# Ledger of designs, part 62: designed miniproteins, single chains, continued (4)

Each design is a single chain, and the fold is of that chain. pLDDT is the mean over its residues in the fold that is shown.

## One batch from the design tools (miniprotein)

Design m14145
Fold by ESMFold2-Fast:
Structure m14145 (fold): chain A 79 residues (1-79)
Amino acid sequence: MEIDPARAAALLLIATGRLLAKLGYYDEAVRLYVRALRIAMENGDKALVEEAARELREIIGKASPEAKEEALRAIKEAE
């Protein structure tokens, strides 16, 4: 199995973000998902871009205004 280090890093960020979101740390989860989204975009991984953007959209309403703005900017950049 071929392991892409960029993909592995993005997947770990998404997994950690999911854990933080479950614990109520929405702003921290947003930051991890934004980092994962940027890595996926740089790597041309469309499926991972969609996954990270979906995770952001799921929690964006629970985040601070500052984190929400960061998430919306990252999603717009991915389109």
Scores: mean pLDDT 84

Design m14146
Fold by ESMFold2-Fast:
Structure m14146 (fold): chain A 75 residues (1-75)
Amino acid sequence: SEGEKAYEELKAEIDRVLEEYRSGRITPGEAVQRLAEILRKADELLEKGVLTPEQYEELKKRINEALLEIARRDR
C-alpha cells in the first residue's frame, strides 16, 4: 500500500541520517534538523490517514532513540 511504502521510506531516511551522523558526514545539528523534518512528514501522513497509529508510534520511537544517541555523544 501507499502507507507501507511511505513507512518504509521514512524508516530508511532515519537510518540514513544516523549512518551519516555516525560516519561524521553531517554535524549533530544537521542530524537533529533532518530528524525533525522526518517527524514533520510522519505527522502529516498520520493526519492524512496514510500512516497507521502503530507505524507512526514506531517512527517516533526510532526518532527519539536517534535524538538520545546524538545528545549522549555531546557533540
Scores: mean pLDDT 87

Design m14147
Fold by ESMFold2-Fast:
Structure m14147 (fold): chain A 100 residues (1-100)
Amino acid sequence: SSEIDELLEQILETLKKVIDYLSKSDDPEVKEVRELLETSKKQLEERKKNKDYEGAIKVLEDLIKKLKELAEKLSEEDKHFVLVLVDQLEKVLEKLKKLL
């Protein structure tokens, strides 16, 4: 579905921008979040390429869960930033589930 592909592309662009932003931090906990985002981005790219939309949804669900867990180790400002990303990802995930 072209609509699903467009939503996945928007997520991938968002993840790239967040990874680029987090690359400026020397905080080990922030680096852990960045590594998770880099791994998840690569997995989403592969799922999108293979038209494995159910697999893409699973990657997003796992990413959201792990981001929530990692957010608890962050400073209040970094935690807020990560939880805003989580909210954005959850909204896109709900749209993807409705299209599948």
Scores: mean pLDDT 88

Design m14148
Fold by ESMFold2-Fast:
Structure m14148 (fold): chain A 87 residues (1-87)
Amino acid sequence: SEAEKKKKEEEEKRKEAAGKALLEAAEKYKKESTDEEGERFLEGVKAAVAGTASLEQAEIVQKALLGKMGQTIADELDKATEKLKQE
């Protein structure tokens, strides 16, 4: 139905925006970080977003490395999701 199609499309848009927010947060962390951990985190997020086109894969990578960025990334994801809802 049309309602189901719109719901799926909105979910896909939210996942795409969340992926972009994750990538931007990871790049910011890498710039502020002076160690290899920041570089590995950014590369992992890029691979997850580009390789799977899935928020779920990005979340797996996020959980593996995220202890240090957890709140910052969560806040950025929430902002991106809310902005999409208000369009």
Scores: mean pLDDT 60

Design m14149
Fold by ESMFold2-Fast:
Structure m14149 (fold): chain A 98 residues (1-98)
Amino acid sequence: SERNRIEALAEAETLLRSVGIALRLDPELPLEKAFGVGAAAAQAVRDILADPSAEARARAAEAVRKAAREAGLSEETAEAVVELALAIAREALARLEA
């Protein structure tokens, strides 16, 4: 279905672009940690697409911040990943409502 395609692409884009941000801003970060943060960001997008409430978005953003802190990322990198995930989720929701 078109819905499944939009959701899958949003999750994949979030994972890959989050890994790119983490490695660009923190190039000594282990790959497994970069992919862990990317996976957390992709999960946040999935959670927002399942529940587009402000409360779910706030919980999803905090889950990404927590994953980034546990990976040893800077606050700047954590917020860049959060903003990316929220932007991708917003665009995917708009496509799902069209």
Scores: mean pLDDT 88

Design m14150
Fold by ESMFold2-Fast:
Structure m14150 (fold): chain A 60 residues (1-60)
Amino acid sequence: GAELGRALSVGDSRITEEMSNEEIAAMLRSRGNTAEQARAAALGLGASEEEAERVAKLLE
């Protein structure tokens, strides 16, 4: 979603606020990130707990 994309775009220029949670999850998976690493990264960049959990579940 836009809110997760906005938070993550601050840390990675390839992640934009226009990207879906599924597109963000696919990028993180392609980088070799685990679900837990993706969740921690999203939370660290200001995403909500709910958005971080959605991304983590998409990597499972």
Scores: mean pLDDT 66

Design m14151
Fold by ESMFold2-Fast:
Structure m14151 (fold): chain A 70 residues (1-70)
Amino acid sequence: MPTREQLVEQLRRMIALLRELAARSTDPRLRAALEEMIRAIEDAIANDASLDEVVAILSAHAERIGKILE
């Protein structure tokens, strides 16, 4: 099971990748959705969200991004 420190480190790496993807995106809807996901992850870290809460947040944003890419 990942430690809180390991989870936060992985989430910060994910934020960095999402920022790169947003910067390269030409679709304003996709860019906005990626920026919302970044903010949600930053809020989850700040509020010491549980692993289950983090998974729920990531799943909801992944579904939204998937619909934009459809």
Scores: mean pLDDT 83

Design m14152
Fold by ESMFold2-Fast:
Structure m14152 (fold): chain A 74 residues (1-74)
Amino acid sequence: DAAEAAAQLEKELAELEEEMSKIPGMTEEDIELAKEAAERALELMRKAAAGEIDVEEAKRRAQEVVAQLAEELA
């Protein structure tokens, strides 16, 4: 369900932050951009869990957030 997906994503994001901080040349700015995108995706999943939006709509919007992050990091 969306709540389980949000909890799992939160755990994976914490692990990703740790790994990103170990990459030489990765700036704090790059890490913060990734964290902000992750928090936006988490908020969408939380809204889906609360029944405010459809889970498939939340996934679509989360993909848009990821695409925007990729553009900002390019």
Scores: mean pLDDT 72

Design m14153
Fold by ESMFold2-Fast:
Structure m14153 (fold): chain A 93 residues (1-93)
Amino acid sequence: SRFELAVEAARGMAETLARLAAISHPDDEEYLREAEEKAVETGVWLGLKVLPEASEEQVEKIREAARKAARDAVRNAQALRDRLLQRIRELRE
């Protein structure tokens, strides 16, 4: 459905933007909090371009999907960085 496409568009945009922010500044908590918010809003914007006549309930679901995707992207990028740093430490022996 067009609603499912709107949700996927919002998730994909929010995930990509949040992941890029987390890779660039993984230890800047204030920057990441603000970047996550901006990623969510950009995701919602894209979702609403796919479904301009979205109901209030549909907008909330699009926003929740974008929020979860952005949060998960930051968490996953930070976890990946920590694993890579551990690997680098092991190679310096």
Scores: mean pLDDT 86

Design m14154
Fold by ESMFold2-Fast:
Structure m14154 (fold): chain A 77 residues (1-77)
Amino acid sequence: KEKIEELKKKAEEYKKQSDELRTGMDNARAEYTAAAASDPAKAAEWKQKYTDLLNQYREASNKAVKYELEARKLEKK
């Protein structure tokens, strides 16, 4: 019982991190789009930040899914 709750808590924690990272990615993309027309160097910086956030997002998202899946397997439905 407590194991399922801990796994759900970890999944929720990683989902929250993933959501925050996704917000960061959306912001980086907006900044990239705004800079692309006037400052290519600044646009390149935002593109790099977006890529870094994307990698972090994928890792957090994968962990959230993994813990949620483990919790569901223990729940048996």
Scores: mean pLDDT 81

Design m14155
Fold by ESMFold2-Fast:
Structure m14155 (fold): chain A 92 residues (1-92)
Amino acid sequence: SKITKITSQEEADALAEELKGKKLKLYYSLWSGKSLAALQAIEETGLDVELVEVENPPEGWNTPVLEADGKLYDLGELSPQEIARLIKKLAE
């Protein structure tokens, strides 16, 4: 499946503005520190997001992966801090 990679702070900030108020799903892996950063930020903010654990992500996925409106966004190239910022901006 075609997935969009988010690779910079600027792309993450733009994505947060685009997806505010949308129905969100997060695919996460418990072995991934980046996934754990996303989960912590979701818990702290109370962001409404459906959580789906993926122990073995599909080829080409770097968890966490965010889904909105049938589109998939790979957050695995962002730092944990950039991921936490994205989640916090989505919760604003």
Scores: mean pLDDT 87

Design m14156
Fold by ESMFold2-Fast:
Structure m14156 (fold): chain A 89 residues (1-89)
Amino acid sequence: MKEEIVELMKKAEVPEEHIKKLVEIYEKILNEEELSLEEIEEMLEFLNELEKLLATKDPSDPAVQRLQMELGVLQVALAVKKVVLKKKE
């Protein structure tokens, strides 16, 4: 799963620093780590920047299409966590 995303990012020629950051986000989500509102907002900001980068790539590339779908899933998961945290404040 994480390895598949890393290979997709390499095929889509995403910079290595962005690949490392996305892997860190996946690990925190999969390990169900307690995330602060600030951390969630930083993650969402990063995912938005990565989405903009992918928009500059070939939209017919299967790797780009798959990554856009995976980013959408992560954005929804983090948005749900953000709503839950705001209710606790």
Scores: mean pLDDT 78

Design m14157
Fold by ESMFold2-Fast:
Structure m14157 (fold): chain A 58 residues (1-58)
Amino acid sequence: SAEEIRERARAYLESLGLPAGLHERLAEAVADRLAGQEVSDEELRATVLEILDQLVAR
């Protein structure tokens, strides 16, 4: 479950054109937040964008 969420998050982050160094960090954060839950693509994308905003905000 967590590994599947991590892979899905990584694929989405790649589609956004983000640097590879951010993919691992953000995918792990998304997996940690959504672990143990069944997650839609829409919910996963929303969570990725929320965590990205929080982690890269100045």
Scores: mean pLDDT 75

Design m14158
Fold by ESMFold2-Fast:
Structure m14158 (fold): chain A 108 residues (1-108)
Amino acid sequence: MAAHISRLSASQLKAGETYEGVVASVKQDGDATVVSIVLKLPEPVEINGVEVTSVGLTLRISDKEFVAKLKPGAKVEVKVLEVTDESVTLEVTVGGLSVTVTLEIVEP
C-alpha cells in the first residue's frame, strides 16, 4: 500500500503547522510497515452537515527503529513541511525520533 492522504484531509492541512496525532493501526506490508494516523484538527470543520474533528493519514515506513515506537494509541507530532496539488510532505516525530514522509494525494 502506498503512503497517501485524501484530497479532503489534505485541504485541512497548512504548511508550517504542527498537528497532534494518534496511531490508529499498524500493519506489516512486505519489508515496510503501513501506519494509519489520526490527526486532531485545532477547530472542528463542518463538511456536508457532518462535524469533522480529525483527518486520517496513511504512512509507509521502512525504518524499523521508528516503527517500533509506533503502536496503536501512541501519540505523534506531525509538522506539515509542504502541501502541493499532488502531495503532502510531513515530519513525523515520536519518542524523540523523526522521519520525513511524502504522502500522495488521492481522489475519492
Scores: mean pLDDT 80

Design m14159
Fold by ESMFold2-Fast:
Order: sequence, then structure tokens, then C-alpha cells
Structure m14159 (fold): chain A 120 residues (1-120)
Amino acid sequence: LLEKILELARRLAQAIAAGDEEEVERLKEELVELILEYLESLGVKVSRESVENAVKSIAETARKLIEEGVPLEIVELYVQIGLLRLILDKAVENKADQEKIDELQEEIEKLEKKLAELEK
């Protein structure tokens, strides 16, 4: 699930950059479903509305970064990091297993390291 979320996060950034609003809406909905499924696999139940609002906020931030001329590769990483931080936040709030929280933190740190290398 996590790998598929990261793949769709990249595709969302690409769809936003392309101005493909139909694909953007489709990818946002698919990401909401996958994030809810992943959180449920962690024993975490959250409202669909809270996940929808967070995904929308991340997509709007990605759009602003594209408008500001930030390279697409960097925007892809921002979307991936944003979605993983959303999942981490919900996992921590709902007291998921510490080992699973640590795994999410490690994946975020790997992406943040990639981002730091590209922002030179």
C-alpha cells in the first residue's frame, strides 16, 4: 500500500503540472481510499473527510509550488512527504504501534534527504 501511495503521489504532482484537472480529481480520490486502507491496516480509523481535506491541502500547495517555478521533481517529493506526514500524524494521534510509526518516520527521512540533495 505505502509504495502505491508514493507512486500515486508522484502522478498527482505530474497531473497538476500538466493541468489535467480530471486526472487530479481521480488521483485525489484514489489516494484518499488508499490512505484510509493503509491507516486501517495500522489499526487506525479516521474520518474520510479529514483525509480528503488534507489531500486537498497538499494538492493546493503542490499547485502553488508549480506556479512559483519549483521543478516538478521537487514538487513530486513535497507531495510524497506531505502524504506520509499526514499518515504519520493520524497514526500518532490514534496511538498506532511504535514500530509502525518508526517505519513511517524512516521513510519520511529518506524522502527529506532526497529533497535536500535536489534543492542545491
Scores: mean pLDDT 85

Design m14160
Fold by ESMFold2-Fast:
Structure m14160 (fold): chain A 107 residues (1-107)
Amino acid sequence: MSASELDKLSLRDAIRAIVEEIANELGLSEEKKEKIAEEVVRNSLIGFFEGKPLIVLVESEFERNLGTYETGEGHIYNALLKYSDKSDEEIRETIRKYFLRAREKGE
């Protein structure tokens, strides 16, 4: 169990921001954005706490190169497929463009 609730809140806020940008591009409602963000946070904190996949993804692009980036993208992708009526191709393309843009801003 993590010792800090502040770390968890910071991660949730970062995930919500990422999900909101991607979901806005896909034209999703606020309710669906919240459900997607909650599922991504839950899966990342519970399923991948040891590997820190989503924490590394939202903290630093440098750490993304450790292979945790793809796991974080996969969780966002799966949540979008589950809660949105968007095509596989639209979801993949929107996620790819978002993370490419974030990568360029970090460099």
Scores: mean pLDDT 61

Design m14161
Fold by ESMFold2-Fast:
Structure m14161 (fold): chain A 85 residues (1-85)
Amino acid sequence: SMKEALEKALKLIEEVLSKPEVTKEDARELSKRLFELSEEAKDTKAQGYLLGLGASLENLAEYGSEEDIREGLEKAKEEVKKLLE
């Protein structure tokens, strides 16, 4: 369901953000998990969001800095919380 997929996404984002350092490897792994969660959210409003976030993190892992990844995840955390309201 949409709620279950978003709750799992929020937990994964919070787990990565709880680390003292967020690495490009963390972003790549999280991207893969978000693509998997987009399948669980199929035919819901969350599907496009989770696909977009996964693609963004993959791009940041390749071309961005670790600070860019952290900033992107902080924003994503706020967006997912808002979607769960």
Scores: mean pLDDT 86

Design m14162
Fold by ESMFold2-Fast:
Structure m14162 (fold): chain A 83 residues (1-83)
Amino acid sequence: EEEREKLREENRRAFLEWVRQTHGPEAAAWLEEFLDRERQRTEKLGKEYREAVKNKDFDKLAEIQKEMQKVNDELRAERERRR
């Protein structure tokens, strides 16, 4: 359990630092908050963003979702290149 949590935290820090260096502080700050909320309340976060998308913040959440997905795709590409 602790080993898995430590690995998760280490990967998260490396990822956020990479995002900060490549995408800038706004993207890193948003992602960090998103990951914190996901970690603390996975179910609630999932319901909240889905409900917001259905109700009012559709455009905003869609843009945020795409931004995160883009960052994740670039991170995966970077890891593959290192191999």
Scores: mean pLDDT 63

Design m14163
Fold by ESMFold2-Fast:
Structure m14163 (fold): chain A 120 residues (1-120)
Amino acid sequence: MSIEEIVEEMMKRILEIAEKSGNEKLIKKAEEMRKKIKEYLEKYKKGELSLEQFIGQVSSLVFELILEADYLGIEKEVIIEIIDVVIEALKRIAEVEPELKELLQEYIDEFEKLKEKILK
């Protein structure tokens, strides 16, 4: 599985979770995030972004989506499903790019902390 395939699958699953929530604002935010991640993915594919820079930008956008979902009063279970999808994707990237395992673990730890904060 390529980095592109892992990220596309992550975005697809996040959008599906947003659609199942029935929250129009969350769906719109997930679609905006997907569009922005596709732009960064194309830059990464062209060598305009390093993989580290690409992962950083994707993680930032997903973090913003999760905070917006919490702000919109989305059910905790739905938000946790999104976070779990992201953590799974980061773990899969670490399997493909073991040299980035330490950096990816830092992002995984940040999303796990966010999950704990959301459950409060």
Scores: mean pLDDT 87

Design m14164
Fold by ESMFold2-Fast:
Structure m14164 (fold): chain A 57 residues (1-57)
Amino acid sequence: SDADVRRALERIGEATGFTPAEVAWMATGERDVARAVAALSPEERARVLAAADRVTA
């Protein structure tokens, strides 16, 4: 929804090799990037980042 969320999803995608849409889908179960990003709460964003950290660690 905001630029920080979009940037975080792009960053995770770069680190994991998944697209931002795939990262958002895996975290929220939603394939529509715009809806997944718009629906992300601060806690959901934290979960996406934590999941990416596990994959990249």
Scores: mean pLDDT 57

Design m14165
Fold by ESMFold2-Fast:
Structure m14165 (fold): chain A 99 residues (1-99)
Amino acid sequence: MVDEDEVLQLMAKGSKAYKEGNYKEAAEYYKKAIELDPGNVLARTGLVKALEKDGNYKEAAEVLREQAERLREMAKELGSESLLRHAEIYDKEAEKLDK
């Protein structure tokens, strides 16, 4: 169970830091949000963008692969082909960052 208010506050802090150009700080806030709510797609998207802006492409690729694995697990449970296709998109984006 997650503290939704705390997750929202961390997301807001991450977004603010990102807009101010403090990409490393933004990444730290998004990581904390993901730790509390691993299923939060917006937090993972924010983390990837912050890591890319910070030049941390390897870690950004790892975040994308983790999201792809989560989508594959959900696809297996739900029988969803669209979730599998979305996971493939995240894997391809991660491959581009891993150069």
Scores: mean pLDDT 82

Design m14166
Fold by ESMFold2-Fast:
Structure m14166 (fold): chain A 70 residues (1-70)
Amino acid sequence: MVSVPPTTVHEKRFDGSREEALRAAEEVLDRYEATHRDEGTVSMRVEPDRIVVTVEVRGETHKYLFHIER
């Protein structure tokens, strides 16, 4: 049995628009900071083909995958 905390994955695709993907990632960061200040952590990883935002709060993990298509 894989002992990983419950993970919810959200996935979106953007046609050639890194700027739109970055805005979407920033909105997740802003929303989380407003509602869960001091209760968890948020991290953002920028890759050539995607942006990953990981939100951890009280033992739950939410992953946002923003794919950038060329």
Scores: mean pLDDT 72

Design m14167
Fold by ESMFold2-Fast:
Structure m14167 (fold): chain A 58 residues (1-58)
Amino acid sequence: MSPEEELQARMMRVVREVAAEAGVRPDADGTIDFSRLTDEQRRELAERLEAVLREARA
């Protein structure tokens, strides 16, 4: 995969992991309803995504 494809895959993996930890099941099309996450879980998701982006930028 290209670096951009790897970054997108890593970001999507983090999204799915946080949703799974929160007990949020994806919809039939794989869409995750972020409104079901708590403020703390959304903050953790943002922090993990920022870490992935910082690593890719370095």
Scores: mean pLDDT 75

Design m14168
Fold by ESMFold2-Fast:
Structure m14168 (fold): chain A 69 residues (1-69)
Amino acid sequence: SPEELLALRQEARELVLTLVTRDGLTAEQVGQIAGVSQVTVSYIVADPGERPLPSKATLQRVIQALKAH
């Protein structure tokens, strides 16, 4: 559902922003940890409506990878 996708994106966004702001990682480095492209990382951190949402499967894999880091 759109609500589920937005919730997953928000969780992924918070994890990405923590690594960028606290740990000083680049979007490319976060992408390497999460197993996704830098473009996908950029789409996750974009403001709602400015970029296409990644798929549910992609968001779930990113969340799993970053939580395990």
Scores: mean pLDDT 80

Design m14169
Fold by ESMFold2-Fast:
Structure m14169 (fold): chain A 64 residues (1-64)
Amino acid sequence: MVEETREKYKDLSLEEIVEAIRKAKSPVEITALAQVGIEKAESDYEKARIALEAHEAMKKLGLT
């Protein structure tokens, strides 16, 4: 599930990953996008941004 979804998103840029997280409608998609984004991030600031965007997306779905 998450691993298969990560393969789909590996070619996305960090900005495209953030946009996809904001539009994601499932916790599996948000988790996969966040993991790929954190792996692509070069700085602690970028990693924190991905984590924050994922948290906000989860809150929007009522999961946090």
Scores: mean pLDDT 76

Design m14170
Fold by ESMFold2-Fast:
Structure m14170 (fold): chain A 68 residues (1-68)
Amino acid sequence: ALREAINAWLKAEGLPPLTDEEFDRLLSLAKEYEEKYKQYFKNRGKLGDPRLDLIELLTLAEIAEEKK
């Protein structure tokens, strides 16, 4: 699951797990980006490391900040 993969990545980085509110925001952002970047989500898990999928999602989130 996406939440478990994100929490696994955060744990590997020594960070606390996502709160329910943070995860809900991330899901909303991820759904918006899935529509815009469907090709990127097609490649999810192809590298065999769930942390890489999370880095992709976080990178997409950073791109959103450029809109601001």
Scores: mean pLDDT 58

Design m14171
Fold by ESMFold2-Fast:
Structure m14171 (fold): chain A 64 residues (1-64)
Amino acid sequence: VGVGIGEGGGYKVTVTVEGSTVTAITEDGKSGVEALGEAYKRGDKAALELIKAGQKALEEALAK
């Protein structure tokens, strides 16, 4: 499972999705999150799980 780390407007993201192969590794994370959103729109449950995990991790990191 790939999870992104938040840092304001940019962050590092690692994603791997099954059913719809999407691999996104980006230092800033913009391109990576766009690829995640596209996979999610295609109905990939793995993409949704990664989005949830990434959002939770980002919120926790920002709260620190």
Scores: mean pLDDT 50

Design m14172
Fold by ESMFold2-Fast:
Order: C-alpha cells, then sequence, then structure tokens
Structure m14172 (fold): chain A 67 residues (1-67)
C-alpha cells in the first residue's frame, strides 16, 4: 500500500542519516510516537512536506560531514 511504501522510504532515509525515531521527530516537529506511526503505515504523513524535508536533511547532513 502507498502508506506502507512511504513509511518504508521515511525509515530508510532516517537510517541513512543515523537518526533515531525521536531525533527524526524533532526535525519534523512531531513526537517519536508519530514518527513510529508514519513508518509503520498506521498514520499518513504530509508527504509533500516530508519529501522536501528529507531532501533538505540529507543535503544538510552531507554538508556537515564534509566540514
Amino acid sequence: SSLVTIGSELRSVRQQLGLTQQQLGERLGVSQKTVSRYESGASRPPIDKLVDLSVQLGIADIKRALR
């Protein structure tokens, strides 16, 4: 299902960045429980905003790693 696919993608990005669910929640402005629900497909995240944020997070972390 689309919710499970999106949740799996969010989990993959989080794991690539070395983040816990709580740390990703802090970056998204939501609780760790909400991140867990997004990743399991139990809740639908606002996908357009999360995609943009995940791209920004990846770029920011790469820039930090290169310093």
Scores: mean pLDDT 69

Design m14173
Fold by ESMFold2-Fast:
Structure m14173 (fold): chain A 68 residues (1-68)
Amino acid sequence: MKIEKAIELAKKYGFSDEEIRAVKLVVERGIENTTPEDIAKELGVSLERAGMLLGAAHLIVERTEKEL
């Protein structure tokens, strides 16, 4: 997946800078290799917030892949 396409789609959906950073992490590490703990540590957020960010990033990644 091209990270640029995922970021463009996230911006179109009105994602915040924090949510876009989560999208970048998921694209770079891979969906299966990115945990809520990884996002919490990297972004300095709670595990609950990290879980929500991971879910949002998953949505963008899935939507971007369907356009391939």
Scores: mean pLDDT 79

Design m14174
Fold by ESMFold2-Fast:
Structure m14174 (fold): chain A 61 residues (1-61)
Amino acid sequence: DALLERLARRLGVDVAVVREAAAAFAKNPAPSDAEIAALAARLGIDPSVVRQLHRHFLSLQ
């Protein structure tokens, strides 16, 4: 998926991380701050990066 690969490159994260975040947002499109923090901890990335991914996915929907 060229879009997910582009987002991964832009944010400096692995494309697998972006795919897992996309799957999580598909299941829960409006995550709370606590859910964002939990996802960030699971993916090993900063919560600010998870928030950036969420904003990008919202702009595509």
Scores: mean pLDDT 80

Design m14175
Fold by ESMFold2-Fast:
Structure m14175 (fold): chain A 70 residues (1-70)
Amino acid sequence: SLDQALMDLLLSATKEIAEKGGLPAQTQAADLAEAFRNYDRTADQDPELATREAPRVVGRVLRLIGDALE
């Protein structure tokens, strides 16, 4: 599922960012984790809204991961 794929990507990217960089990379990893938690909270509170917003949220999270790995 998209949720599982996002979780796997987030965990993998977070580990890689933490390994490659110092304090700035750690801050970016924290921002990525918060973005995922915000989506998870939306899914818990309003599943229908979460489903409709999933493509946008996925795009935002992936962009943050991409930016952090540059």
Scores: mean pLDDT 66

Design m14176
Fold by ESMFold2-Fast:
Structure m14176 (fold): chain A 82 residues (1-82)
Amino acid sequence: MEGKRGGEEAAEEGRRGDNEGAARGGNEAANAARESGSEEDAKAAVEGGTEAARLGKEAVLGGTAGAIASIGAAVEAGAKKA
């Protein structure tokens, strides 16, 4: 099945037992991208590091994907009821 590993990491956010792990992973990815940007030229980072920034953002979203999906569903339900 596709995304089994990614799905399990997102599921950890839904499971209170491993919520910290998912949050830490996202924070580490963001921190690493920030530190990497400071080592490289800010100008060159935008051009050459565009994909690296997208991958870092995707890693952060992976940790919170479950929460975002739940919020989206709640908004839709609220809009329909209202």
Scores: mean pLDDT 43

Design m14177
Fold by ESMFold2-Fast:
Structure m14177 (fold): chain A 69 residues (1-69)
Amino acid sequence: GAALLARVRELVAELADADGLLSEAQLARIAVEVPDPRVQAALGRAARSSPDGRVTAAQLLAAVEEELG
């Protein structure tokens, strides 16, 4: 729901680099901080669809919104 999305947005704002990218380590931290199966599924898909192992904040948030919607 909205509370889970808000928490992911907070973590993304804290962890994303200056270019709005999140590494595998940052994605793993979000998975630990938000232990929800839908959020974890979105994180896993975002990580696997990135050839360089980095995900944009926008892509991650869109994936989480899709899983929670």
Scores: mean pLDDT 80

Design m14178
Fold by ESMFold2-Fast:
Structure m14178 (fold): chain A 75 residues (1-75)
Amino acid sequence: SVGTATVVTISDQGEVLSTQTWTGPGPVTFHGGGAVVNMQVTDGASATAVFREDGTLVTQTTSDGASISISRAPL
């Protein structure tokens, strides 16, 4: 099995505007909306971060064996 890292961007109305997904164990970095999102996933683990268009973090979830670190400029 493989790990999954996902970054979702939503509108102010909650509509999904984009989804970026990476599969495989190891680190992955996503760039967008003034944020740098670093994720690490192991086999069978998942990490998901959801942002608004302005780069505001809405929610993040990880399973065991996954981690998320977010660096963003202040508004």
Scores: mean pLDDT 74

Design m14179
Fold by ESMFold2-Fast:
Structure m14179 (fold): chain A 74 residues (1-74)
Amino acid sequence: ALEELRRRLGELDLRFTPSEEALREVARIVEGNPEAIERTVAAVRATGNSFRSQEELDRFLVRAAREARLALLR
């Protein structure tokens, strides 16, 4: 999960790199669920790389992962 998330986010050519803490938290939330990973990555892609800092990206990633997971829990 963590390695896959890092690879997928790297493909988006983001201006900032997510912190290890944020990536670990996202990995914990998505629990290796491919749909949750895809939804999280798609949410980041939809922003058009408009992040102004690593902290903003980190907060968005965790929120997007939580939203993806909740949607899949019905």
Scores: mean pLDDT 79

Design m14180
Fold by ESMFold2-Fast:
Structure m14180 (fold): chain A 85 residues (1-85)
Amino acid sequence: TAERQALLAEIAKLVTKAIEYMKKGDVEGAVKYLQEILELLKKRGASDKILELVEEAIRYVEEGDWKKAIALLMDAMNLVALQDA
């Protein structure tokens, strides 16, 4: 649906922003965008597994491991794309 496409586009924009801040070493900025993704996914009824992956990604960003954080975010986005929104 158009609503699902709009949701995926919004999440993609936030993920892009989070990754930009991770690459700059701005942990606080990256975490802010990841928290926005988490709240958006919660509001839209994402599965517990998807929420768990994003929460784990936030933890790795806070620990400075942005490569693991990006991998977890990509896994979460793949699951979002496979689910009926």
Scores: mean pLDDT 81

